# Designs tried in a protein design run: designed miniproteins, single chains, continued (2). Part 49

Each design is a single chain, and the fold is of that chain. pLDDT is the mean over its residues in the fold that is shown.

## One batch from the design tools (miniprotein)

Design m5788
Fold by ESMFold2-Fast:
Formats: C-alpha cells, structure tokens, sequence
Structure m5788 (fold): chain A 96 residues (1-96)
C-alpha cells in the first residue's frame, strides 16, 4: 500500500503543479508518481493480482507519455491526471 499511497500523493502534486503552470515541478512529480506506480504493479504481480498489475502498468505508461511530451496541453494533462488519481483511489479502496 505504501507505493500506491505515494503514487497518489505525487500524482496529486503533479496535478496541482500543472494547474499552477509550474511545469518543471509537474515533471518532477510525474516521474515520482510513475516510479511508485511501477513498484505497485510489481507488488500486484507478485501477489497474483494480474488484472490490477496490467492496469497499474498501463497507468505507468500513460504517466511516461505525459513526461516524454511534456505538459504541452495543460488542460488535457490535468484531465488525464484527475482520471488516474480517481482510479488509483478506487483500487486502494478495493484493497482495503
């Protein structure tokens, strides 16, 4: 759960940075969120929760694409991050 909670924390920090126009901070927070999502995906795979592990991997790939292209469309980036945060919080609730 710590990796998931950290992923949610840094995704929220990235969203706030995008909304402020602080794109350097947004990229730093996106990198952290991506790394914690990747660790969470590995934990899910180890626990045999393959469907959730695949979903977490796809979320990590989406975060990587936001990093690679930068925040060239802040409104789209914010929408994507809002959806990622909501889904990660739903997964956390399912695991509690």
Amino acid sequence: MENLEKAIKYAKEALEAVRRGDFEKAIESLNKARDYVAEFARELEKEGRLDLAVEATLIGMTLSLLIKHGVTDPEEAARVLENIIKRLEEIKKELE
Scores: mean pLDDT 87

Design m5789
Fold by ESMFold2-Fast:
Structure m5789 (fold): chain A 107 residues (1-107)
Amino acid sequence: MEQSLVTVTVSLEVDGDEEGARRVAELLARRLAAEAEELGAEVVAVITEAAEGRARATVVARVPADRAAEVAAALAERAPALAEEAAKEAGVELRSVRVTVTVTPAV
């Protein structure tokens, strides 16, 4: 059965220290993973990265190949709102949001 991996990476510029950036990345990753699961995807990896002024959350989800484009589009559309909610919960101001979505054959 053909499967694909949908990788969603959300990169944020934030006003704040490394701890604030880390909290935003963790909250965003959790929200993205939950959204992927709601879309029927199997979350296989969650990666967070934080530095002063920068946060990144990456979620890798497995889906049937025929649904990969739909799931990728839905996650890309919802990611900015999830980033805003994560930043609000962390008490950090967002300066910019970049969303990158990649679809690859499953390993």
Scores: mean pLDDT 87

Design m5790
Fold by ESMFold2-Fast:
Structure m5790 (fold): chain A 80 residues (1-80)
Amino acid sequence: SKYEEEFLKNYKEELEKVEKELKEIVEEAKKEASDSEEQKKLFLEKASEEIREILRLQREAVETGKDEEAFERIKEILEK
């Protein structure tokens, strides 16, 4: 979407930081559990409140098609 393209361009450094944090949480969950369901549970438990909110907003944008509102809220989280 147009909003996604502009968001990715303007927040590249902040998004790289979030992506690194997500990768670290995924690797920790994989080390602690062999089962996919338990890994998912550990991932959600270890994810920061900000990361969980970003993932929720991204899902809401996909489900509703209202990506403008979702990306504006994600921008507010990344700017803190």
Scores: mean pLDDT 69

Design m5791
Fold by ESMFold2-Fast:
Structure m5791 (fold): chain A 118 residues (1-118)
Amino acid sequence: MIETKTLTFPADADPEEVAEKVLELIEKYNADELHISVTFARPLTPEEARRVAEDLLAAAKKHGIEAKVTYTDDRVTLTIKITPETTKEQLKALVRDVHELARRYGAERITVTATKEK
């Protein structure tokens, strides 16, 4: 059985507050996976979506986190697995970097979905 919890933040929210709330969600829910979605007010071109996706993957790699990326017309989603080796510091740094990238690309909002598989 898969359980899902979602938080939504405007792109201009405080990166530290966003990171702390995401960490609290992970701890309370004991999440196995995160889906971080960056949503834009307009459709992205395929080239724009690819650039955003590449930068999100680079951020995950910089923090030693294995990730996948998917995108639609107006949304780029970074999917990461939370393992016993994943530290709070790695997760906090990644969320902060993703939020900063969203702001730099002019995104409208960030949605974080935490899932737990039983």
Scores: mean pLDDT 82

Design m5792
Fold by ESMFold2-Fast:
Structure m5792 (fold): chain A 78 residues (1-78)
Amino acid sequence: MEKRREEGLKLYREGGEKFAAGDYEGAIELFEKAAELFREDPVLKAMALYGLSEALRKAGDDEKAAEYRKRADEVLEA
């Protein structure tokens, strides 16, 4: 469990670095992997899903971005 959290945080950090560099496709892949590793941690999962939503928006996929934003909100309300 702890190793998955540490790996997820590393991938989330790398996703943020890709996002800051304008590599939105790389950020999407890393945030998707981080969200999967955080599946049992609602706050961390929502954090990764918000990152994924913003990366998708920057990549031009507004519809998919809105869906992941909604999923992130639902995770925090559960």
Scores: mean pLDDT 85

Design m5793
Fold by ESMFold2-Fast:
Structure m5793 (fold): chain A 65 residues (1-65)
Amino acid sequence: MVPEVDYELVAEIAAYIETLPSGTFLDQRELAEKFGVSQPTVSRNLRALEIMGIIERVPGGYRKL
């Protein structure tokens, strides 16, 4: 059973995004594959990061601020 969003996964995704250059496009499918989780799980985590002001929503995905 895959647990719902947990703090460790949010932290891992945030740490990865912080290593990327500002303006990097983030594809939900690529992130799901990279972290071995489902697209809905990535979507919830990316929404949390968007609320925190780390990334912005763009057509087709997200972008690092």
Scores: mean pLDDT 76

Design m5794
Fold by ESMFold2-Fast:
Structure m5794 (fold): chain A 66 residues (1-66)
Amino acid sequence: MVTEEEITAAMGEIYYGLGLYLLEKKKDPKGAAELFEKAARLFEEAGDEEGAERARRALEEAKKLE
């Protein structure tokens, strides 16, 4: 069974991974920051504090590269 929280967390992982791709492979820190921000919100909505913290750290790194 998949809960709404599990789906929301999975979406967070998808946005987080795409953000890493933009940051590391496409050298698009602005695009990456937008995706990490979305990921952090999704993880917070899902109650995934560890995921949210990870996404927030990545967001800070991306913003420093803008």
Scores: mean pLDDT 82

Design m5795
Fold by ESMFold2-Fast:
Structure m5795 (fold): chain A 70 residues (1-70)
Amino acid sequence: SDIERALEEAVRLLEEQGKEEEARQLREAGRLLLEQGEYAAALDLVAEGLRLAGKDEEAERWRRRARELE
């Protein structure tokens, strides 16, 4: 899914920047939220991961999508 792809992209970017702990936590939390059907929370988490990776514009787009779901 688009959310799963964005989650893995954010994780990869964090790993490339040496933010291994943040990447691990993001992947674990993101997968749990998706498994529980908590899509708005998963989108917020993806946005935060992208923001931490320096992708501020992409992060804001995902945050807007999260707000539209709730």
Scores: mean pLDDT 83

Design m5796
Fold by ESMFold2-Fast:
Structure m5796 (fold): chain A 90 residues (1-90)
Amino acid sequence: SRLEELEERIREEEERLRRLLAELAEVDPAKAEELVRRALERRARAAEEARELAAREPDPEAWRLRVLELALRVAEELVREAEAALEEAR
């Protein structure tokens, strides 16, 4: 299903982020801590946006889809930031 596909992609991106942050922590622990903090802030903002989406979308399946699409975008953005930080640290 489309929801399961999005959940799987989110899991893959989150796993990639975890590995990248672990690598970054070995070469630049201060930068790794900064990115973890920014990830928490970005996820908090995404959670707030998800609540607004739920309030505006009367179809439960449709808002679930939009929430997962938002979560995937956030995960992909965080992965890109971690990759860029690792490249700069090398």
Scores: mean pLDDT 84

Design m5798
Fold by ESMFold2-Fast:
Structure m5798 (fold): chain A 56 residues (1-56)
Amino acid sequence: RDAAEVEIAKIANDLLEGKITPEEAAQRLASLPGVTPEQAQRAADVLKEVRDEGEK
């Protein structure tokens, strides 16, 4: 597996735990090699929705 996939999982976990904001998650994802800004924004949006849905 590539390093980007592992790093994405860490960022997702940090966002779900409330350690970082969705905006920070999108910025960190976009800084990863091989991740486009569009993919980063989409991933952050999905994770935010999952977090918001899972709270209740």
Scores: mean pLDDT 74

Design m5799
Fold by ESMFold2-Fast:
Structure m5799 (fold): chain A 60 residues (1-60)
Amino acid sequence: MFELTVEMASAEEAERFAEEINENYPDIEATVEGKKVTIKSKSNPLRAIGLALRGIGLGL
């Protein structure tokens, strides 16, 4: 299991980002705590890293 946490600019952005992940990536679980989004992946750590970078405004 791979887990990382990213901090968004606002709690609203964190909630939207987590909802988008949970809707589009069934192998990844996103949870929100205030402005922080914790991304958990059982099988695809590179996908989780890519989503985290996208969340903070960087894309690869």
Scores: mean pLDDT 75

Design m5802
Fold by ESMFold2-Fast:
Structure m5802 (fold): chain A 61 residues (1-61)
Amino acid sequence: MKERADELYKRGLEAYKQGNYEEAVKLFREAAEHYRQAGDTERADLFEKMAKEAEEKIKKK
C-alpha cells in the first residue's frame, strides 16, 4: 500500500511540475487515500492539502 502511495505521489509531483493540475489533484488524492488506509494520517493530510493547493491553481485559471 505505501509503495503504491509513494509512486502516486511521484506521478502527482511530475504532473504538478508540468502544470497539469487536474492530474496532480487526482494523483495526490489517491496517494492520500492509500496513506490513510495504511494508518499514516499525517501524510494523508499533507497530500490532501497538496491536492487542495492544486485545485486552487485550477480555479484561478
Scores: mean pLDDT 78

Design m5803
Fold by ESMFold2-Fast:
Structure m5803 (fold): chain A 85 residues (1-85)
Amino acid sequence: MEEAKKLIKEAFKAAQAGKFEEAIKLLEKAISIDPTWENYLALARVYYAAGKKEEAIEALRKAKELAKDNPEIVKDIEEAIKLIE
């Protein structure tokens, strides 16, 4: 978990600098360590900011599956998918 948290912080710094490809790689590595719905949401947001609509939707679908036991999170993710589609 600590390693994944470091990768998330570096990914956000990269995204803030407009380095979306770097941010995506860091988030993919974080997800390989800690595959949480929160980390998939972060990946989806970076994909969307990079203009990668299809990849953003895919990441949101993964987040929704992982958050299935939390109805409020599932609803928020479903609404996000509809807005992007």
Scores: mean pLDDT 85

Design m5804
Fold by ESMFold2-Fast:
Structure m5804 (fold): chain A 82 residues (1-82)
Amino acid sequence: AKIKVIKIGNVEIVVDEGTNTITITDGDFKEVLKLDLNNVSQVTGQILRLIGLKIDAEREGNKDRAEAYEKALEIAKSIISK
């Protein structure tokens, strides 16, 4: 298992490939996305949630957070595409 850290402005994305967990931190804000690869409905729900969070961040004008959610979405799609 490998932990990767990606920074977009002040937003930090931590990817734990061993647990398929993506954590997004922006100051006091924290979102945790756990991808249960044995549960297609759970994974689909997490992807849809992430898309919604990105749209909300774009509407609020938080470009760094929106970009972080887009990056997290790319990573999540990569994890499930096996």
Scores: mean pLDDT 81

Design m5805
Fold by ESMFold2-Fast:
Structure m5805 (fold): chain A 62 residues (1-62)
Amino acid sequence: SRALELAEEARVLAEKGDYAGAFKKLNEAFDAIQEAEKNGASDEELQRMRDALWRAYVALFG
């Protein structure tokens, strides 16, 4: 899923110390999750996306 790819890109960028790039990708991932929910993604798919987003968030801000 696009949201999962963007969240993973954000996490990788944060781990590399590219915090500006990570923050941009994190916001894009959040928007992609909102769009997936609007387009009828399952609760299981949305939970996987939110878990990936949270891992990226922790990598960037934790």
Scores: mean pLDDT 87

Design m5806
Fold by ESMFold2-Fast:
Structure m5806 (fold): chain A 93 residues (1-93)
Amino acid sequence: SVEELVQKAKELRDQAIELAKKAKELAEKASPKIKKIYDTAYQNAQAAALHAQEAIKLKDDPELMKKKLNDAQSLLSGALLLYKEGEELMKAE
């Protein structure tokens, strides 16, 4: 349903916002090499949040809304992988 897609979009947006905040905070504490990884995670997480927010505005076009949500999910998944890579590299230093 459209209501389920809106709920998914809100959850993706909120997860992406939280990840962006964490990535930014860790980027400020990281070495220059690791900072680049967290900066990219931050950018991808922000893009995921924007795509999710745009999906909510597309409630009159469920198919386009689904496409936008898939884009948001892919960006969020990519940001999470980079965030985890950054954490592992920081522990190795």
Scores: mean pLDDT 89

Design m5807
Fold by ESMFold2-Fast:
Structure m5807 (fold): chain A 99 residues (1-99)
Amino acid sequence: ADAARRASTRALGEEIRKYLEKLGVKAETDAQILAGRAVRAAFEAVESGLITKEQAAAMVRNALLEAGIPEETADRVAQAFLEAKSIDEAVKRAVEAAG
């Protein structure tokens, strides 16, 4: 990846870490950081009317699989997203499911 892509990835990681700290959740793995980031973005897209919750769950699952996260873990994160009633709940449950 080029320098711009690396810088963007780092910035997104820092934003999600700050969000997780606000929720009282500590992410200790790249899988947890990615799960939190993907679920937060997916929930925001659903609330904005861009996609359905089911489409968002599929996108979260696919993003985790493309990053090399095991199918069982990706399925747990997607299910946590589908069952959540708020963005904070979705992100917290997704990070816990990925760890």
Scores: mean pLDDT 77

Design m5808
Fold by ESMFold2-Fast:
Structure m5808 (fold): chain A 80 residues (1-80)
Amino acid sequence: SVVDVLLETAAGLQAEIDRVLADPTASPAEKRAVLDTVEQAVGVLRQKADELPNPEDRARVRAAIDTLEAHVQGARARVA
């Protein structure tokens, strides 16, 4: 379903942030580039979530996106 795809996408992006932050060979610039890419994806995910017809599905997907966005902000502070 579209809901499952959006939830899997959000989870995958969170895992990618964790992967790049855990990589001791990744430069601060490389880490920032990944975070910038994920922030762009968050905007697209929010637009797609808003198009969902079921209010419960919208709430569930929005909660996952909010978690992802908070994770991006926390990760960004750690890269500085």
Scores: mean pLDDT 89

Design m5809
Fold by ESMFold2-Fast:
Structure m5809 (fold): chain A 79 residues (1-79)
Amino acid sequence: SLEEIKEAIEKLVREASKDLPLEVQVELGKGLTELAEKYHETVSKEEIIKLAREAIERVKAGEDVKEVLEETEKRLEEL
C-alpha cells in the first residue's frame, strides 16, 4: 500500500541519512514520498523502495539531492 511505502521511505531517510544536514534529509524525504505517491500504481513497492535506497546512497556519496530526485523520477517512468 502507499502507506507502507511512505513508512518505509521515512524509516530509510531517518536511519540511512542521519549524518546529512537536516535540510537535505527533509528535501530527500519529501521528494521520495512525492515520487511514491505519483508512481505507486504503476511501479511495485519493492522497486520504489529499491530506487529510494539508491537515491539516499547517491546523496550520501555527495551528489546533489535535486539532481538525484530528478534522475530517480526518470527511472520510475521507465518502469
Scores: mean pLDDT 85

Design m5810
Fold by ESMFold2-Fast:
Formats: structure tokens, C-alpha cells, sequence
Structure m5810 (fold): chain A 70 residues (1-70)
């Protein structure tokens, strides 16, 4: 599934974010993940859009928590 492939790539970027203590690197990776997610949402069915948007919301919350801890 294209959705599963995109989610896997986003999970890989999120893992890199969580491993980084460099604020600039975290922000650059977060931007890359959001752009990837938004492109995928634009091409997805309504059902897949919901799943991708839920994943993005959870990922953004985790990124914000990580940045606050830096």
C-alpha cells in the first residue's frame, strides 16, 4: 500500500528527530516529514487522508514535546 510506504518513511524521519538534540536539525526534519505527509494526503482517498492526518497529528505532538525538552 502507498499509505503504508509513506507511513514507514514518516516513522523513519520521526525516529531521526527523536535521536537528534540539534534544534535546527529537528526543525528541518520536521519540515521534510510535514511536506511528505501533505503530498501524500493530497493524492490519497478520503479514508487514507483520515489515517494520514491522524498519524501527522500524533507525530507533530511528539515533535513539539521533543523540542520542548531540548
Amino acid sequence: SEVEEVKKKMEEILAKIKASTDRQEVLALAREMILLGNEAVHKASPEDQRELNEFLLEAVAEIEAHLAAL
Scores: mean pLDDT 86

Design m5811
Fold by ESMFold2-Fast:
Structure m5811 (fold): chain A 74 residues (1-74)
Amino acid sequence: EDELVRKANELLRAGKPEEAIPLYQEALKIAVEKYGENDPRVARYYGMLATAYLELGEPEKAGPLLRKAQAILD
């Protein structure tokens, strides 16, 4: 998942959130499979995916992801 996150971060920095989103989604899926849904490491991936949706102008998709990250960290 680290390589996927690195590539996604590069795409997001380049102003390509549409290309970054599927990489963050795959990284999140791998992290959930490795660490379980409620691990703090998984919360970080939800946060990154939410940031990508905010950059895309889709706050309605970011909101649930941010709430999920917060619930894991509580």
Scores: mean pLDDT 82

Design m5812
Fold by ESMFold2-Fast:
Structure m5812 (fold): chain A 80 residues (1-80)
Amino acid sequence: SPLEERFRVLQARADLLRQQVAQLFADNASQAERDRLIRGLDGLIRELDRLVAESTDPALRAGAQALRDELQALRDQLRA
């Protein structure tokens, strides 16, 4: 389905952002790089919230909500 395809794309984007955040924690990254990653996470969270709102599939909704909550925790950690 189009929503399942969209979720797969969002999962792939989340994987890339998680890798970039892990690298940032390993490096003396600039505030500009942190702000860029926070904006990326905020954008992805909004897309996941939209997918949850549009989907009637309980499994897809649960997966998207779980990923959204994980990314929000990661974003909040970057702001600390």
Scores: mean pLDDT 87

Design m5813
Fold by ESMFold2-Fast:
Structure m5813 (fold): chain A 80 residues (1-80)
Amino acid sequence: SKMEEARRLLEEADRLLREAERALRQGRLDEAERHARRALELAMRAMRLAEEAGDREGLLRAIGLALRAIGILFDVELLR
């Protein structure tokens, strides 16, 4: 189902964001950027699926993860 697919994408995006945050703390900027970009891609896909399914809660979660990914990408650029 679209709901189940969106949930899996959100779970993977959250995992990647945790990896990106860890890499950022360790000064591994390229690794943090790769994980954050991948997480953003998955969050955007989950956002589309949640919209199509009418899942407001899933949509808000996806937006939150996308914003976290964008924040990490900004932090990476500031630290370069």
Scores: mean pLDDT 90

Design m5815
Fold by ESMFold2-Fast:
Structure m5815 (fold): chain A 60 residues (1-60)
Amino acid sequence: MDELVARARALNEQGVALSKELLQAHKNNAPDSVIDELTAKVMKATAGYSAARAELRAAQ
């Protein structure tokens, strides 16, 4: 249980940080490869957070 809570929290914090980095990359006209990589990381963090939340709900 504690590991799932810690994972969900870490994924949420990482997702926020990656979203800010993606916004900064857009403002700085970063290469498409960088934008694609950051977008994929944001999507992965969001999916992981959703999965962790589902596991927490099922464990109640």
Scores: mean pLDDT 79

Design m5816
Fold by ESMFold2-Fast:
Structure m5816 (fold): chain A 69 residues (1-69)
Amino acid sequence: DRARAEELGQRGLELAEKFGEEAVKAGDDSGKMTAESMRARIQHVLATGDAKEVEEMLEKVERSIEILK
């Protein structure tokens, strides 16, 4: 569903931005690069609408959220 994919994509962008800010404050260059790569990938998927990439991202985002709990 495009609406759900877009919503989760926006949440992913928000999480990537927060992660990047925290990494910069902690002096974690690796974390900063990871956040930038994640943001670029999410933006690409939202722009192209590749269903396979969207599905894979949704699955990974949901697993990451579950792991945090």
Scores: mean pLDDT 68

Design m5817
Fold by ESMFold2-Fast:
Structure m5817 (fold): chain A 99 residues (1-99)
Amino acid sequence: SLIDKLEEFLKKAEELKKEALERIAAGEDPVAVAEEFFEKAKKLAKELKLIPVLIALDKVWADYQELLADPSLSPEEAARLAFESLIQSIKMVLEIEKA
């Protein structure tokens, strides 16, 4: 079902977020790690045929570019906020589908 696919995506996205944050904490380039995170998330969404998730990914990626342009935010903080924004967007999609 669509709900089962969204729950699978959410679980894997949370795992990707944890891995990405650990890599950034270990000293990897946060911009490169964030790009890889979004590429992996987009690939997964395509494999699961989750159109609402693909739309959410495009929005979150655009918002991430704005966060990167903000001189008050570190690249690490921009990446963290973008990962959290994606997770919250998918939770919202899942909540709407369950209604």
Scores: mean pLDDT 89

Design m5818
Fold by ESMFold2-Fast:
Structure m5818 (fold): chain A 82 residues (1-82)
Amino acid sequence: MTEEEREQEAADAIAGVRGNLEELRKLISQDHIDEKKATILDVAARLQIAALSFLGHEEQAKELDEELRKVSAEYDAKVAAQ
């Protein structure tokens, strides 16, 4: 890949993780959680974080992984309360 293509892939992956985290937070705000959709969003975010790490963006991947863990904890707490 060119340097520009590699930078674009990293930017797309970062945007994808952030989008999935935002969508997951929206699901957490609902009275009834779509657990299947939440699972798909979580898996997609984890794969994108792994791709960022593979592309050498380890610090960004770590920050996004920490954010995902926080969102996942919020989701688990809400599911336990529903």
Scores: mean pLDDT 76

Design m5819
Fold by ESMFold2-Fast:
Structure m5819 (fold): chain A 82 residues (1-82)
Amino acid sequence: NNDIITNRNNYMNTGNNYRDMMNRNYDRMVDDGRMGRRMFRRDRRRGRRIMRRMRDYTNNRDNYGDTYGRNIGNGINLGNTI
């Protein structure tokens, strides 16, 4: 059972997907002019919130004793309480 690793990867993937989507939207909208600037500002704020959530999640895991940052083959607590 690797639920802890799966949940971490899901959070990271979600943040990366939103970041990529915002970058693509920004590039396309910048070519379209003023609409791009307004859209980018809103998407940028939302993306910063998502990135902040990801950072908080990663920092909390690191502070939990660094056990999940080491070799996963040595993790006897994998799959326990999330």
Scores: mean pLDDT 50

Design m5820
Fold by ESMFold2-Fast:
Structure m5820 (fold): chain A 75 residues (1-75)
Amino acid sequence: GLAAQIAEAEAELRRLLKDYDASKTPEEMTAIALRFRELVERYGAPVVAAAAHRLFKSDLSAEMSPETRAALAAG
């Protein structure tokens, strides 16, 4: 179902982001950008966007101050 596709796209995005973080050359970065484009073409932009939102939400929660997290949880 849709949830399973989003979870699979999220796992592939996590791998791409790790490869991107490890990349040191413009050629490696270009290869990763092309793989990201292929991922969008394979799953569709809405599914990839939902997967990216899950990743960014997790990372955003980690980088937010305790005060900002508490305010969002309370509101």
Scores: mean pLDDT 72

Design m5821
Fold by ESMFold2-Fast:
Formats: structure tokens, sequence, C-alpha cells
Structure m5821 (fold): chain A 113 residues (1-113)
């Protein structure tokens, strides 16, 4: 199994970090979205667009990707991000904190998948 860290991207107040796992069955990705300020619906759309670009650049099918969100958000912001990612076939999970979202990505990048 091969692990490749994605370059860190910023979308407004959201920091995206990710890792790609590759084996003979294909590629999967874990992307952490860490919000430093409350996520709103407009920012959620921009975050989903950047996730799609990261997946395309790394050759990962959306259905083989998960986004882990951690940080402050409105209910509308979380719902908008989940809906935008789901429309693209990407799985969405919330973490209890921004640090927990980052730790999940770092664990994958360290080869503990």
Amino acid sequence: MKFTAMPTRRVGAVTLSGAVMEDETGKTAVIGAEAAAPLDAAQAAAVADEVARLLEENGVAPENAVVIFGGPASEAGVAALEAALRARGVLFVTAPSPAAARAAVETVAAGFA
C-alpha cells in the first residue's frame, strides 16, 4: 500500500488536508476540512469544489473518497457541505473538533490505514 499526502489547500477560513491510499484495487482518499470560523452555505460550496479538484488531480473517484469536517459551523453550513459532497458521490463525516479531523488525515498519511 502506498500513501501520498496531498498539498494543503485553503478555502476562506477552511484548511483542506488529505492523503491518498493506493493498492492493486485502486485509489482512496481521506480529506480533512478544518474550519477556523463558522462555515456558511456559500463557503461550503467553495469547499466542495476544491475537494472535487483535489480528487481529480490525484485520480481518485469521488465514491472512493471521504471528507471529515471539524470546526465551528451553522446547521445550514454543515447541511450545504454534506449536500454538495453527496451530489458529487463523496462521503461526508463530522469530527468532534478541527484537531480530530486533522488527526484522522495524519493517521492515514503515516500509513496506519
Scores: mean pLDDT 80

Design m5822
Fold by ESMFold2-Fast:
Structure m5822 (fold): chain A 62 residues (1-62)
Amino acid sequence: AEAHKLILRAIGLRLRAIGLEFDAELLRKQGRYDEADQLEAEAKRLREEADKLLAEADKLLA
């Protein structure tokens, strides 16, 4: 895959993770800690996937 496409996918995943982190914060303020933890875990997975895509893009640019 082209580095540019990997970077765009990584940006998209990071934006989705930010949205989930925002929703998790709202759930914590409501005392819904288990649901907040679930969204934070999902956001972490999206960030890890984005980091993998960026690492692959770096290999293509090196």
Scores: mean pLDDT 85

